# Designs tried in a protein design run: designed miniproteins, single chains. Part 41

Each design is a single chain, and the fold is of that chain. pLDDT is the mean over its residues in the fold that is shown.

## One batch from the design tools (miniprotein)

Design m1352
Fold by ESMFold2-Fast:
Formats: C-alpha cells, structure tokens, sequence
Structure m1352 (fold): chain A 75 residues (1-75)
C-alpha cells in the first residue's frame, strides 16, 4: 500500500496527498499493520493523528494506539 509506505518513510506531504486521493487508512499489510501502526512506531505524532483508526490490531495483537503510547505520542 502506497499509504503504508509513505507512513513508514515519515512523508507527511505524501500521506496528505494519498488521503486526499481517497486511499484507505484501514488497509493492512502482510503483518496486519495499518499506516497508523508505522507512524506510531516511528513516533511521528502528526502522521499518526491523520491515520489513526479504531480497532487496529496487528499480527502481534498490538494496536496502533499502544505503539503510539510506547513511543511517547501524546493522547
């Protein structure tokens, strides 16, 4: 997913562009992770807040919100 790759790269402008084009922020990769999971893992609060969705559980049973809390992203 292009949106997941943009979030992995911390590319805020690309994330905004893809969301404006109607890309689905709930799309999951092979690890069950959404773009929000990668934004949270990278500690990128601004990208995370644009992408966060409810009930995002990855293959390890972790939500994007849990990862965000571990990486110091403000609630």
Amino acid sequence: SELIEAAKNGDLEKVKELLEKGYDPTARDADGRTAAHYAAENGNEEIYKLLKTEDDVDADGRTAEQIAEENGIKK
Scores: mean pLDDT 78

Design m1353
Fold by ESMFold2-Fast:
Structure m1353 (fold): chain A 64 residues (1-64)
Amino acid sequence: EFKVGDVVRAVKDYEATRENELSVLKGDLFRVEEIVDENWVRARSLKTGATGVIPKEYLEKVEE
């Protein structure tokens, strides 16, 4: 389960279908900024600083 502040990685490409969504490429790293619901998080790209909502199924938690 994701928490605000977690670093997550895209497990596959996702193309944004709405203005509030973020397109992601497999391997991209993000910081979770908000848990929107059971299926979506708002995240910030660590590479570009872009923010938007992403489906949780496209992300995995980076474990240390």
Scores: mean pLDDT 82

Design m1354
Fold by ESMFold2-Fast:
Structure m1354 (fold): chain A 155 residues (1-155)
Amino acid sequence: SLVDEFRKLLEELGLSEEDVEKFTSKFEELLNSDEPLSVLLDKLIDLILEILKLVPDSKRDLFLRRMHGLLARFLQSKGVSPEAADVLASTLMGIIGLGHELGLSEEEMRNLAKVALERTAKAHGLDLTFDLSEEAREKAQAFLDRYVAPSWFSE
């Protein structure tokens, strides 16, 4: 199952048994939830960022790569097309990887991921909007316009 694959990833990352149980339970709740996609993605971003704090530098690429596949399948389970699911997962994990490498705060990474996901969703005909302050939105948009190619959100 998708939950079993997620649990195995957390174990491969070297998380404690308590953290594996906690994060797997949270992921399973999201997988079984019928909340709007924006609410589910907001909670998934928080979950991913919490896990990332516990991931050793040597296993970061493994986490980002494996989590991409899990997210694409999660999105498909919520009715997102395979093509849109793949690019949304790529967007989210790519922004998180970049933000972590650049030393962005968790709040900055959350805001950047949300705006990037909105851009990707729009390019694929999906209605996705997050609740963000005007300042947070402007800062995230300026970063994406400066450092990320427009094609990155459409491929």
Scores: mean pLDDT 87

Design m1355
Fold by ESMFold2-Fast:
Structure m1355 (fold): chain A 100 residues (1-100)
Amino acid sequence: SELHEAAEAGDVERVKELLEEGADPLATDEEGRTPLHLAAENGHAEVVEVLLEALVKEGKLVEALAHKDKEGYTPVDLAANNGHFEVIEIMKKYLEEYEK
């Protein structure tokens, strides 16, 4: 989808536009990946924050962070596999803040 492409590219403004137009931040691609998986895999910290904010508003933060792609990887796993530690810290901060 366009949201997957924008998240993979790190296009923050396009991600915001698509979410405002009603794009589903939990939509999966052919590999079972959400936009959050693609942003995390590519280290796009700003896109990760925008997606996490949208997921908090929908009450889907925990579900999104626990979502495994077809290979069994969560967004945190993909960030870790690619050395994107800032993205991992952002995801942990959101989980700690919004789980209560």
Scores: mean pLDDT 86

Design m1356
Fold by ESMFold2-Fast:
Structure m1356 (fold): chain A 95 residues (1-95)
Amino acid sequence: SAAGARLLARLAAGEDVNAKDEYGHTLLHMAAAEGDLEAVRAALAAGADVNARDNFGDTPLMLAARMGHDEIAAALLAAGADPSAVDDVTGEGLP
């Protein structure tokens, strides 16, 4: 995926895994939105902030939930993601 390729390139360059783009997106946000579970795991292993919020107030968990990426949402929750952030968006929790 594009997020996975960017994550590998940034880690190889010694860049901060928690670096934000102009929209406040970290690589973990992009991997979660794209459904790239291997990139999500790699970012978390590299010290990505599981609860980072972008400029829209979205966490990686919120993006995974909106896209229906249940395995990614489960991986983020196992890594310490705040499940209440999902309820603040639509009033619906994860299954």
Scores: mean pLDDT 74

Design m1357
Fold by ESMFold2-Fast:
Structure m1357 (fold): chain A 72 residues (1-72)
Amino acid sequence: SEEELEAEFKKFDTDGDGYIDRDELRNYFKNEFGVDLTDAQVDEIIARWDKDGDGKIDFEEFKAFYEEVKTL
């Protein structure tokens, strides 16, 4: 649900800027799946979802990403 997704996003966006950075993404995978991502894996994920090239994932990109990750 949208509400579950927003609650999950809020766990990582502690300063309320509306973005998830590399460290937040790494922590998400560790907490959700128990997986320690390498720098190369974090780079690949961000490059896949980051359409504006700022190295961060916004809420819309997070929705697409979370749907894919949740099915893994």
Scores: mean pLDDT 71

Design m1358
Fold by ESMFold2-Fast:
Structure m1358 (fold): chain A 79 residues (1-79)
Amino acid sequence: DRLELAMEAGKAVYEARKAMGLSQRELAERLGVSQSTISRIERGELLPSPELLRRIAELAEEAGDYKSAKRLRELAEKI
């Protein structure tokens, strides 16, 4: 289910971003995307690309959040 996957991905991105202490704008700047893209992803309105999820996973790993990184990589493989 694409809708369920978008909601799960959005929640995982939100949790990883909050654990890193980043605003939506700050996460968007690190990824080279718009803040509105991050907002739509976190609301489950936009399914992120697997490449974008892997980049967020890399940022989470750099911050020491291996649990979020693993979840983001697992979701990327399902897309």
Scores: mean pLDDT 89

Design m1359
Fold by ESMFold2-Fast:
Structure m1359 (fold): chain A 100 residues (1-100)
Amino acid sequence: SAAEEQERIEQYRKRLEELKEKNPYIPGVDMSDLVNAKDSSGRTTLHLQAEIGNLEGVKILLALGADPNAKDNDGKTALDLARENGHEEIVKVLEEALKK
C-alpha cells in the first residue's frame, strides 16, 4: 500500500542521514555527482538497478539524488528500462519521482 511504501522510503532516508552524519563529505565532492556518473553506454547506476529489477537499489539511489530524467546513449531513462523489463513496482516508483 501507499502507506507501507512511504514508511519504507522514510526508513531509507533515515539510514542515509545517519551515514552522512558518520561520514562527512570530502570537500568538493557532491554525492549527486557520484550517483549520476555514467558508464560508456551513458547509463547511470539508476538505469542498471531499474533494468535488473532491484527496487531497494532504485529507492536508495533516488534518495541519494539520482536523476530519474537521465537518458542513456539510446535515449532511454531508467523508467523506460523498467517498463521494457516488466518491473511494475519500479515503474510506479520512477513515475512518482518524475511527477515531482
Scores: mean pLDDT 75

Design m1360
Fold by ESMFold2-Fast:
Structure m1360 (fold): chain A 66 residues (1-66)
Amino acid sequence: GKLTVKKGDLLRALRDYTATSFGELSIKKGDVLRVLVSGTSDTVLAQSLETGEEGWVPASYVEKIE
């Protein structure tokens, strides 16, 4: 599904994801990410606050931290 995000939003990884293509970010369940680009999409460009790495993650693997 799609997720609406704003630049600077914090996300939590709901489950592990392994990057399958160039430009994707691998994440582990419980990782905190920061959104880098605002939008509504089935993928989100984010930076891991755990590792500092940046990349695209599926929106279905993350949730906004409230």
Scores: mean pLDDT 85

Design m1361
Fold by ESMFold2-Fast:
Structure m1361 (fold): chain A 76 residues (1-76)
Amino acid sequence: GVQLTEEQIAEFKRIFSEFDKDGDGTLTTGELATLMRSLGLKLTPEEVIREVDADGDGTVDFDEFLVMMARQMKLS
């Protein structure tokens, strides 16, 4: 498993909430790609889908987002 500190989780939750316009606890893959790019990570919506969207419904919840962030931080 990928591990994040509680402080990192809190920071990512705040950023996630800024992009979650509807407040439903999910982002579209396009919104997530935009969020990742705002953090200096160069991801397309297609790359986000390959990393997190196993169900193919075009949405990503916060837990899936945290797994992706932990993987991207290890690659940086």
Scores: mean pLDDT 71

Design m1362
Fold by ESMFold2-Fast:
Structure m1362 (fold): chain A 93 residues (1-93)
Amino acid sequence: SELDKELMEAARAGDVEKVKELIEKGANVNPVDTEKDPSKFIGDEEGLTPLHLAARAGHDEVVELLKKYGADPGALDKQGRTPEDLRAEAGRE
């Protein structure tokens, strides 16, 4: 949905208040879990969820907020990476 796309953009940007607003409006925190066909992924072309995008960007507060609302920390992107894998990579300097 449009709300799901807005949630992904807010998660990537680290906008905590917008993430909370969109979840309260009914945005799906696990869009990949509702669609098993890779051609229909509503994330980016890599199959990223809102949790992947927040983790990759290093937005820890958004990551914890998404998990609180039921985001799947075991969700895999098209490369088989979890959000925590991307968070670990983002924390390397």
Scores: mean pLDDT 71

Design m1363
Fold by ESMFold2-Fast:
Structure m1363 (fold): chain A 81 residues (1-81)
Amino acid sequence: MELMEKAKEYKAKGDLDKALELYKEALERAEKELGPDHPEVADALDNLGDVYKEKGDHEKAFELYLEAGMRRLKAALDKVL
């Protein structure tokens, strides 16, 4: 997904607002096209958490990291069961 790479570039340059917009767009696209439990959705949630952490919103970052982990765990468990 090109949006994820572009968002990482903006984050690296310190343009956190632009990175946030692109990661949110990538998250919405991945959820619609691949489903809410797809690994790419979890990756987008982790990256959003990183941006919020850089902006100083540690509570939102923590929430996003937990959501990403839960979605990865659910996807793995559904394949075993």
Scores: mean pLDDT 81

Design m1364
Fold by ESMFold2-Fast:
Structure m1364 (fold): chain A 130 residues (1-130)
Amino acid sequence: AFASQEELNAALMRAAREGDLEGVRALLAAGADVNAKDEYGRTPLHLAAENGHLEVVELLLAAGADVNAATSVTGDTPLHLAAENGHLEVVELLLAAGADKNAKNKQGLTPLDIARLNGHTEVVELLEKA
């Protein structure tokens, strides 16, 4: 039995948010869209990065996730969301994958600006040196 594309994409979004690495792998193998967007323009990569799920971020990037995808309402990239939540290793991985450290969201904020506002000192130091 085949799940619908909509069901596969919705399941991938949940698995990425929850850090379900094996679920993400199985859903991508089943044909889930790695760059699927929800009603807010959030991708699986946004959800994994926001929640600090390093191995899921690695898998999504390897599967062709758009590292610079922007949300529809706020204009946040995965790098903005990782920086907002202080996920240092995810920030490092996204930068290595070609994330635009100078990207401004709809509020004119870079990932560095957001990390500073939230007091994530190690993320601030990494982004200043990048």
Scores: mean pLDDT 92

Design m1365
Fold by ESMFold2-Fast:
Formats: sequence, C-alpha cells, structure tokens
Structure m1365 (fold): chain A 75 residues (1-75)
Amino acid sequence: KETEFATAFSRFDKDGDGTLTTQELGTVMRSLGQNPTEAELQDMINEVDADGDGTVDFPEFVTLMSRMFDFKPAD
C-alpha cells in the first residue's frame, strides 16, 4: 500500500514540488476507491495545513490516507 501511495502521489505531483492541492488530493482519493466530499477534503487539508496554503506534502498525505483507510463502522 505504501508503494501504491507513493506512485499515486508522484503521478499527481506535476511540478515535483512534493505537494498536492485539494483538487489533486480528491482525485487521488477517488482513484484509491474513496469518495470524499468537498467538506471532508477541506477538513483534511485544514487539519494538516498549518500555513494555510491549501496543499499537503507526502508525509501529511500518508497520515491522512492511513486515517481514512483505518476507519471502520465496527471493530
């Protein structure tokens, strides 16, 4: 899964600057079988984007993906 995350991230990181925009994050999430709402994407970005530039770097991306995929309605 970590190889899959790295491949997805690099595919959408067009400029090679190591960050994803909210739109690119949404596209990656959908490609991995998730369907987040705009509000959910904004919440995720706001949680990790302390500077308010609207982007997510790779470590933050992995953290968000881990939280999303680990969520279950029942344990």
Scores: mean pLDDT 67

Design m1366
Fold by ESMFold2-Fast:
Structure m1366 (fold): chain A 73 residues (1-73)
Amino acid sequence: MEEELDFEVELALAEIYLGIGNIDYRKGRFDEAAESYEKAADIYERIYQRTGSELAKKNAEDARKKAEEVKKK
């Protein structure tokens, strides 16, 4: 089963996607930024569902909000 190592890998991956989204956003690549933010949000949501982490929930909500905002550009 996926365990502690998968959790750490997923957390790192979510952080990477947030970073990619922020870079694309700064470069005006809004569609790509939105996709990266959505991927980060999905991963944080999965972490929240498994762990109950309030921080993961907040990160998922923040990433989802960023994705929605840049989709309007």
Scores: mean pLDDT 80

Design m1367
Fold by ESMFold2-Fast:
Structure m1367 (fold): chain A 116 residues (1-116)
Amino acid sequence: AADGDLEAVRERLAAGYDVNAADEYGVTPLHLAARAGHLEIVRLLLENGADVNAADIYGFTPLHLAARAGHLEIVRLLLETPGADVAAKDSFGLTPLDLAREAGHDEVAALLEAAL
């Protein structure tokens, strides 16, 4: 899958692709990598200035998507990023913690509670 190829992401960034480019739904590369569980792509994007707090049209941040998907190591990396809004609310008033709890991801929920 093209979105999972770390070298393809590096080549796009080297070619001048905007790390924070959003599609028509406000979805950034960081949203896609966080949702898909691509830890090294998340790391590469953050190192290249990706906005950790980017919100799509529904108010979902990368942290919301990683938390809902149960990607514990990505949640940890996003929380360690300076300026990360751990309590960001989506259009339904739900935080990343609310989404982790709803999805039954107990370890992700515990990590997010500790970050509050």
Scores: mean pLDDT 88

Design m1368
Fold by ESMFold2-Fast:
Structure m1368 (fold): chain A 59 residues (1-59)
Amino acid sequence: MEIYRAVEDFTAQTPEQLSFKKGDLIEALTEEDDGWLLGRSLKTGRVGLVPVSKVERID
């Protein structure tokens, strides 16, 4: 399981994007494509597009 940690807060600008707070853990569901990945919040269970620039891989 590929897990990322948010390095800063992010507020979704479109319905497809995932909002998160700094320190939130996100499971990657797809490979990165053009700076984005499809992720699932481990805190809320919500799924959406995550900007790779705002997260770091921890495993």
Scores: mean pLDDT 83

Design m1369
Fold by ESMFold2-Fast:
Structure m1369 (fold): chain A 81 residues (1-81)
Amino acid sequence: ADANGRTKLHLVAESEVSIENLKELEELLKKGADVNAKDNNGRTPLHLASANPDDDKYRIVALLKKHGADLTAKDNNGNTV
């Protein structure tokens, strides 16, 4: 985890969308990575994916939702995705 308590799943969710990053995301989720893990700000990977400026971010969002991402999760400020 980085200084913000982000897991590898968080880091992939905020990264540029590529075939390699999508494969890494799918592998992490298949290996039982917690799709709803919270960083130090209470943000899940879905929060970061939804804020991703990449036009193809919908691919990351779709994979997270397929693996049980909580659409109602709130960060430490009470904000939803």
Scores: mean pLDDT 79

Design m1370
Fold by ESMFold2-Fast:
Structure m1370 (fold): chain A 56 residues (1-56)
Amino acid sequence: MLAVALKDVHASGPGFLSLKKGEVVRILKELDDDWWRVQTADGRTGVVGKSHLKEI
């Protein structure tokens, strides 16, 4: 499944992922209701808040 970043996202610490608005990511795992583990097209992985992403 794919999602797009609705806004720029800045990693808050280790294990979190920074994204730019409009960046497309692959959803790897839903961790809970608020957080997803995702992978960028260049292979970076990390946790991003669901409120910053839209499924496409």
Scores: mean pLDDT 82

Design m1371
Fold by ESMFold2-Fast:
Structure m1371 (fold): chain A 79 residues (1-79)
Amino acid sequence: MSVETLVKAAQNAIKKVQEQGLMSEEQAEEAIKRLREAAEKGASSEEIGRIIAQILSTLDDEGREAFQQALNAEVAKAL
């Protein structure tokens, strides 16, 4: 998977989790910004994956499950 595809999938997953009320608007905006800035700086897929893992660590169990499900769905659409 390309870095661009992974970043878009993660950003869409963040938006879905925020829409479900499992992430605040500010938390979602910061997460999306971090992913965008990393991609703009030429971050590897491994580094983007590390950022995604850090975002997951800020969520409770319900938020983590929702994010993982949304991310898997967005990734599947890109494949």
Scores: mean pLDDT 82

Design m1372
Fold by ESMFold2-Fast:
Parts: C-alpha cells; structure tokens; sequence
Structure m1372 (fold): chain A 143 residues (1-143)
C-alpha cells in the first residue's frame, strides 16, 4: 500500500527509521517488500548525511539489525557525507563489541580513513573504549 522506499521530510526511508530504532521485525518486513538496503539518507534542502541503514544500526548498536542488513547485501564499507563507514560510527558510539566484530567478519576495512584522515581505531581511542581498541588492533589496525 505505501511505497517502501518513500523518503520522509528528513530524507529517510522507512528502512532508515526501523534500523535506527532497532525494530528487527519491521526491518524484515521492509526488506521482504523490496526496501533498498543501501538507501542513502538525504534531503537536498537540509544537510544530507548520506548514511545508509547499516550506518544507523551500527551507530545505535543494534546487533540483530546489523546482521540482517548484512545478510541482505548491505555495503559494509559504505561512506557517508563525512567519509565515515559503519565501522567508524560503531567505534565512535561505543557500540557493543559484537557489532564491531560482525562488521569486521563481513569485510569492514579496519584502516578506512574518514574525510579528516581518522580511522576506526582513532575514534575508538578518542571514545576510550579499550575493548573495541583491542579488537581493532587484533584485526590489523595500523595505529
């Protein structure tokens, strides 16, 4: 009945909203109905973030939503408007270590640099998350 990929006044699809909220059942329903797993958040009249649903789920720490998005072809290395990947956002937000581990297991670039030259390890150190720092260093982070 509703267009599954229609953007709201903030440039968000229903999948962006469900992923940010951690609504696993709504994410399942939207993907089953043809939601674009790699949709980019953005309104040209506002400041578009270009965030994907995976960026929002990773930042919010929603492990089961992150897993479901990756199983449905989410780009683990998608870059937002600041050059940040989902791994950058998980590290910055002190997401559960299992979210960071899942992103790395799905081919997240541990050494990806944002538009300021910062890696996920730089953001984890700034956030003071020793567990994420250790996990990133175990997975080949170079700092």
Amino acid sequence: SADVNAKDKFGRTPLHVAAHAGDLEKVKELLANGADVNAREGDPELSPSAATPLHLAAHAGHLEVVKLLLENGADVNARDNLGRTPLHLAAHAKAPVEVVKLLLENGADVNAKDDRGRTPLDLAKEAGDEEIVALLEENGAER
Scores: mean pLDDT 87

Design m1373
Fold by ESMFold2-Fast:
Structure m1373 (fold): chain A 159 residues (1-159)
Amino acid sequence: SARQAILDYLKRSKDVNEKDLLGNTVLHLAAANGDLELVKELLKDPSIDVNAKDIYGRTPLHLAAESGHLEIVKELLKVEGIDVNAKDIYGRTPLHLAAESGHLEIVKELLKVEGIDVNAKDIYGRTPLHLAEESGHEEIVEELKKVEGIDLDARDLFG
């Protein structure tokens, strides 16, 4: 009912990428809330901006990764032109947020993507590995350390 009303509104508005006052598209809200069926319906629209950023610079992939919505992450990663390395206003990628939040299976899915920047630094010079270590997510630390080309010697801005 509510989902169908949203889909009917979007079809009539002709702007599936319309942003609310916080910069959220319907895809951001579906991704954050774990609404997999709404995500799948939205991704059928060829005009969808899968890389749209909210006022914090976050994409739908950032929100799905932070919230632990594995199946939504998988659906978004199938989209041609997805920016898997998009940075929010703090310089954080989806991989930073998944690693900090302890979402091991999402970290594994992101690490399968060709061109993933496993060494991306946030505004404090922290990599996803640093955030996993600081948050005590030992299984994520071990998965990240297995990645070829990972920077084990990276220092943050504080040493």
Scores: mean pLDDT 89

Design m1374
Fold by ESMFold2-Fast:
Structure m1374 (fold): chain A 105 residues (1-105)
Amino acid sequence: MSLGEQLLEAARLGDLERVKELLAQGADVNAQDELGNTPLHLAAAAGHLEIVRLLLETPGTDINAQDIYGFTPYDLALLQGHEEVARLLEEAAKRRGVPIVRAVP
């Protein structure tokens, strides 16, 4: 399993310490699974607030990455009802001076 595949799994499962370890080993923060999900997508969809925070603090993280359906991490947080994660993503986008992208109206 690649470092990117391991990072995707750790983000999905909520394993914060494993996410930290894999990023320190040089795992691609924007790695994508077969559906185009990044670690940020998987953590946001699962409501793993501290992992979302860590990924947003990691240099080069694409906050508006789109999966094969056009959904961003923000869309997945909203669809799953994770309001605190959605708020973190909005604040991070504002700090970076980029718009938050939405596929869901």
Scores: mean pLDDT 87

Design m1375
Fold by ESMFold2-Fast:
Structure m1375 (fold): chain A 62 residues (1-62)
Amino acid sequence: GPLLAVATQVVPRSGPDDLALRPGERVLILEEVDETLWLVQSLATGETGLVPKSALEVLGEV
């Protein structure tokens, strides 16, 4: 299934396609967009958006 990840730092919304996250928020990784960005879905809100890979720790497949 998709990979589960957790935010390890504050992720601000810098653009309209970005997803803002707080430390400890969990996301599903949907797609790799480029070398620095994941497309993810928030488990708390269901919203999708772009998040820096450096801000996330992968927990495993679900």
Scores: mean pLDDT 86

Design m1376
Fold by ESMFold2-Fast:
Structure m1376 (fold): chain A 95 residues (1-95)
Amino acid sequence: SLGQQLLEAAEASDLAKVRELLAAGADVNAKDENGRTPLHLAAERGDVEIVELLLSAGADVNAKDNEGRTPLDLAREAGHLAVVQLLLEAGADPN
């Protein structure tokens, strides 16, 4: 599916492919087997440009994976301060 390809592109940090798949109508909130969205994967990797693109496409900033973790939780744990700021500005719950 386009959603599965979007998850794979986000995990691969492939900005051009993420942009192409979103333009093709991929579900920005697609979930993998762990309940992780493309935004979770981009936030964990610190991919600022992919995070910005996903948020602009309507990604759920407060989506929880199967462990109850949000994209903000993953960015904080990984120390990606620029992504943490972007997620908070986009309305991520800090608690």
Scores: mean pLDDT 91

Design m1377
Fold by ESMFold2-Fast:
Structure m1377 (fold): chain A 70 residues (1-70)
Amino acid sequence: SLSKEEALKLIIENLEKARQYLEEGDFSKAASYITAAGLLNVAAGLNIKIPSEPDVEKIKETIEKLKKEM
């Protein structure tokens, strides 16, 4: 099973990939990584607000918030 720390790390990694692809203009890949982060959040039983939209600013804010919790 995923620990909270392992799940947070994986969520951050997926959101960082989503941010990279959004900055490259690859919205399809970005959406896939956002979806993966959301699924990890649910699977780990975490109550984190993961952005559903491919928005660079919202993704960056979420990453910064999660890094403060690690």
Scores: mean pLDDT 83

Design m1378
Fold by ESMFold2-Fast:
Structure m1378 (fold): chain A 82 residues (1-82)
Amino acid sequence: SEEKRAAHEKAVELYKKALEETPPNHPDRANILSALALALENLGRYDEAIPLYQEALEIREQKFGPDHPATLATRAELAEAL
């Protein structure tokens, strides 16, 4: 619906602002990246969502390692967006 689209567009704006204010090592960065990527994906903006999922995956691999459930979940999200 148009209301759902507008909500996703507003979420994109808010998460983009949050990323601008979030340093690279902030503990919430991967979560903000994933949330922004999902909002963009729901808008069909896969070309913008994919690099954000990739950055979230890299952060989670560095923090938890490649076999951690959070890393595997992010990898599945990225694969679904491709």
Scores: mean pLDDT 86

Design m1379
Fold by ESMFold2-Fast:
Structure m1379 (fold): chain A 105 residues (1-105)
Amino acid sequence: ALAAGADPNAKDSRGWTPLHVAAREGDLERVKELLENGADVNAKDINGRTPLHLAAAAGHAEIVKLLLENGADVNAKDIFGFTPLDLARDNGHEEIAEILEEAAK
């Protein structure tokens, strides 16, 4: 069990919430715990990137699915105009690209 006192929406110097960190690191159980504790699934970092952008770029398919099930905006654009789908494709994550293409329909 992770400590119940952590603010799920606290941002670091990069604008990263705990959900951004868990999504990038591939920590599926931490993502579940954070969402259950009121983490903002669509929180934006200083580059306009959401946890879904970071999970897609990092190749974490199960986290991508979980974030989408919890209302992640599949069409969110970062400050460079990139969607999570653009980042998945750029990083060669074909399975994640297919998941995001289906979610965007």
Scores: mean pLDDT 85

Design m1380
Fold by ESMFold2-Fast:
Structure m1380 (fold): chain A 66 residues (1-66)
Amino acid sequence: GEMHKELLKLIGEILRIIGEIFDLEKKLEEAKKKGDEETVKKLEKEIEELKKRLEELKEKMKSLKP
């Protein structure tokens, strides 16, 4: 089933992005502890863009629902 393969591919992509968000959130926590406001702002923007991409992939996953 083509839908089955596409769904698994989307799940893999979603998990990859979740892992990247987790890594960036850990870096954000470290930057906050150091008072590095410039790095905090940069990391918050990167996390926001990844969360937007994650939402787009979740919507694509919903559209594959029978």
Scores: mean pLDDT 82

Design m1381
Fold by ESMFold2-Fast:
Structure m1381 (fold): chain A 72 residues (1-72)
Amino acid sequence: SLGEQLEVPYRELFAQFDKDGDGVITAAELKAYLKSLGLDPSDAEVEEIIARYDRDGDGVLDFSEFVAMLQE
């Protein structure tokens, strides 16, 4: 259920996508995460999500940005 998914520890979920432990999620990893939720966003939609939370323009999300995205 949606409520059960929102209860998942953000750190554990983040670590599942950040396999090398560098503390960031790439556009490809974000797209894979959204697909795991039953969504199929376009590359443009993923880019827009990243641009919204990552204003540095490096094209990745750190842990705090990832959590902010999930809290929407």
Scores: mean pLDDT 69

Design m1382
Fold by ESMFold2-Fast:
Structure m1382 (fold): chain A 69 residues (1-69)
Amino acid sequence: AVQPLRDFLTSIPGVGPARADALIAAGYTTLEQVAAASPAELAKIPGIGPSVARRVVLAARAYLASLAR
């Protein structure tokens, strides 16, 4: 189930359901995978530009940092 990840991705400004689904279809199925990706790798996904890619990676990293100790 990728529901928590999809909900998180769609909460990011500029990331709608189509972009969230494109990320999941490209193999980014966990929050950790998204946070570990480079913005350049995400920007290769159709519909994901460099600005959106950077925003997604930074948001995922910030969220994981808030949970980690």
Scores: mean pLDDT 77

Design m1383
Fold by ESMFold2-Fast:
Structure m1383 (fold): chain A 96 residues (1-96)
Amino acid sequence: FLAAEQGDLEAVRAALAAGADVNAADISGRTPLHLAAEAGHLEVVELLLENGADVNAADLGGRTPLHLAREAGHDEVVELLLANGADENAKDKLGK
């Protein structure tokens, strides 16, 4: 989901309107929410959550969007994910 990774809000909105699965996972198990959260695209994160994105989706490493946002230092995205039910105590497969 390249548009979510690049922060292209209009392309994300158009894809969702066309029936794209908001929770579609790439080859690494990463959803659009993982990619937007890692990149710090706050408005894209908000749009994905409004459209039913799984805030606690785990990639192949057991990492959630919250893990990626925290590691990248995107504090506003971290706050938004927590406000939308992200499990702050979730551990990845490495116990972190």
Scores: mean pLDDT 80

Design m1384
Fold by ESMFold2-Fast:
Structure m1384 (fold): chain A 61 residues (1-61)
Amino acid sequence: MDLGEQLLVAAYLGLEEIVRQLLARGADPRAKDVHGRTPADWARENGHERIAALLEEAQRA
C-alpha cells in the first residue's frame, strides 16, 4: 500500500500518530481518492477535527 493510500486510511480511522508518521515519511496530504476526497476531508467527515486541521496545515506547507 503506498503512502497516500495509507494516509487516507489512517485519517479515516482517526489514527493521529500514524498520520503524523506518514507525513514525516513524505506522504502527500493532497492525495485524492477516486471521488476527489483528500485525507483532511475523510478525517473531518468522520469527526476527527484535530487530524483534519493537521492535514490541512500540511497541505499549505
Scores: mean pLDDT 80

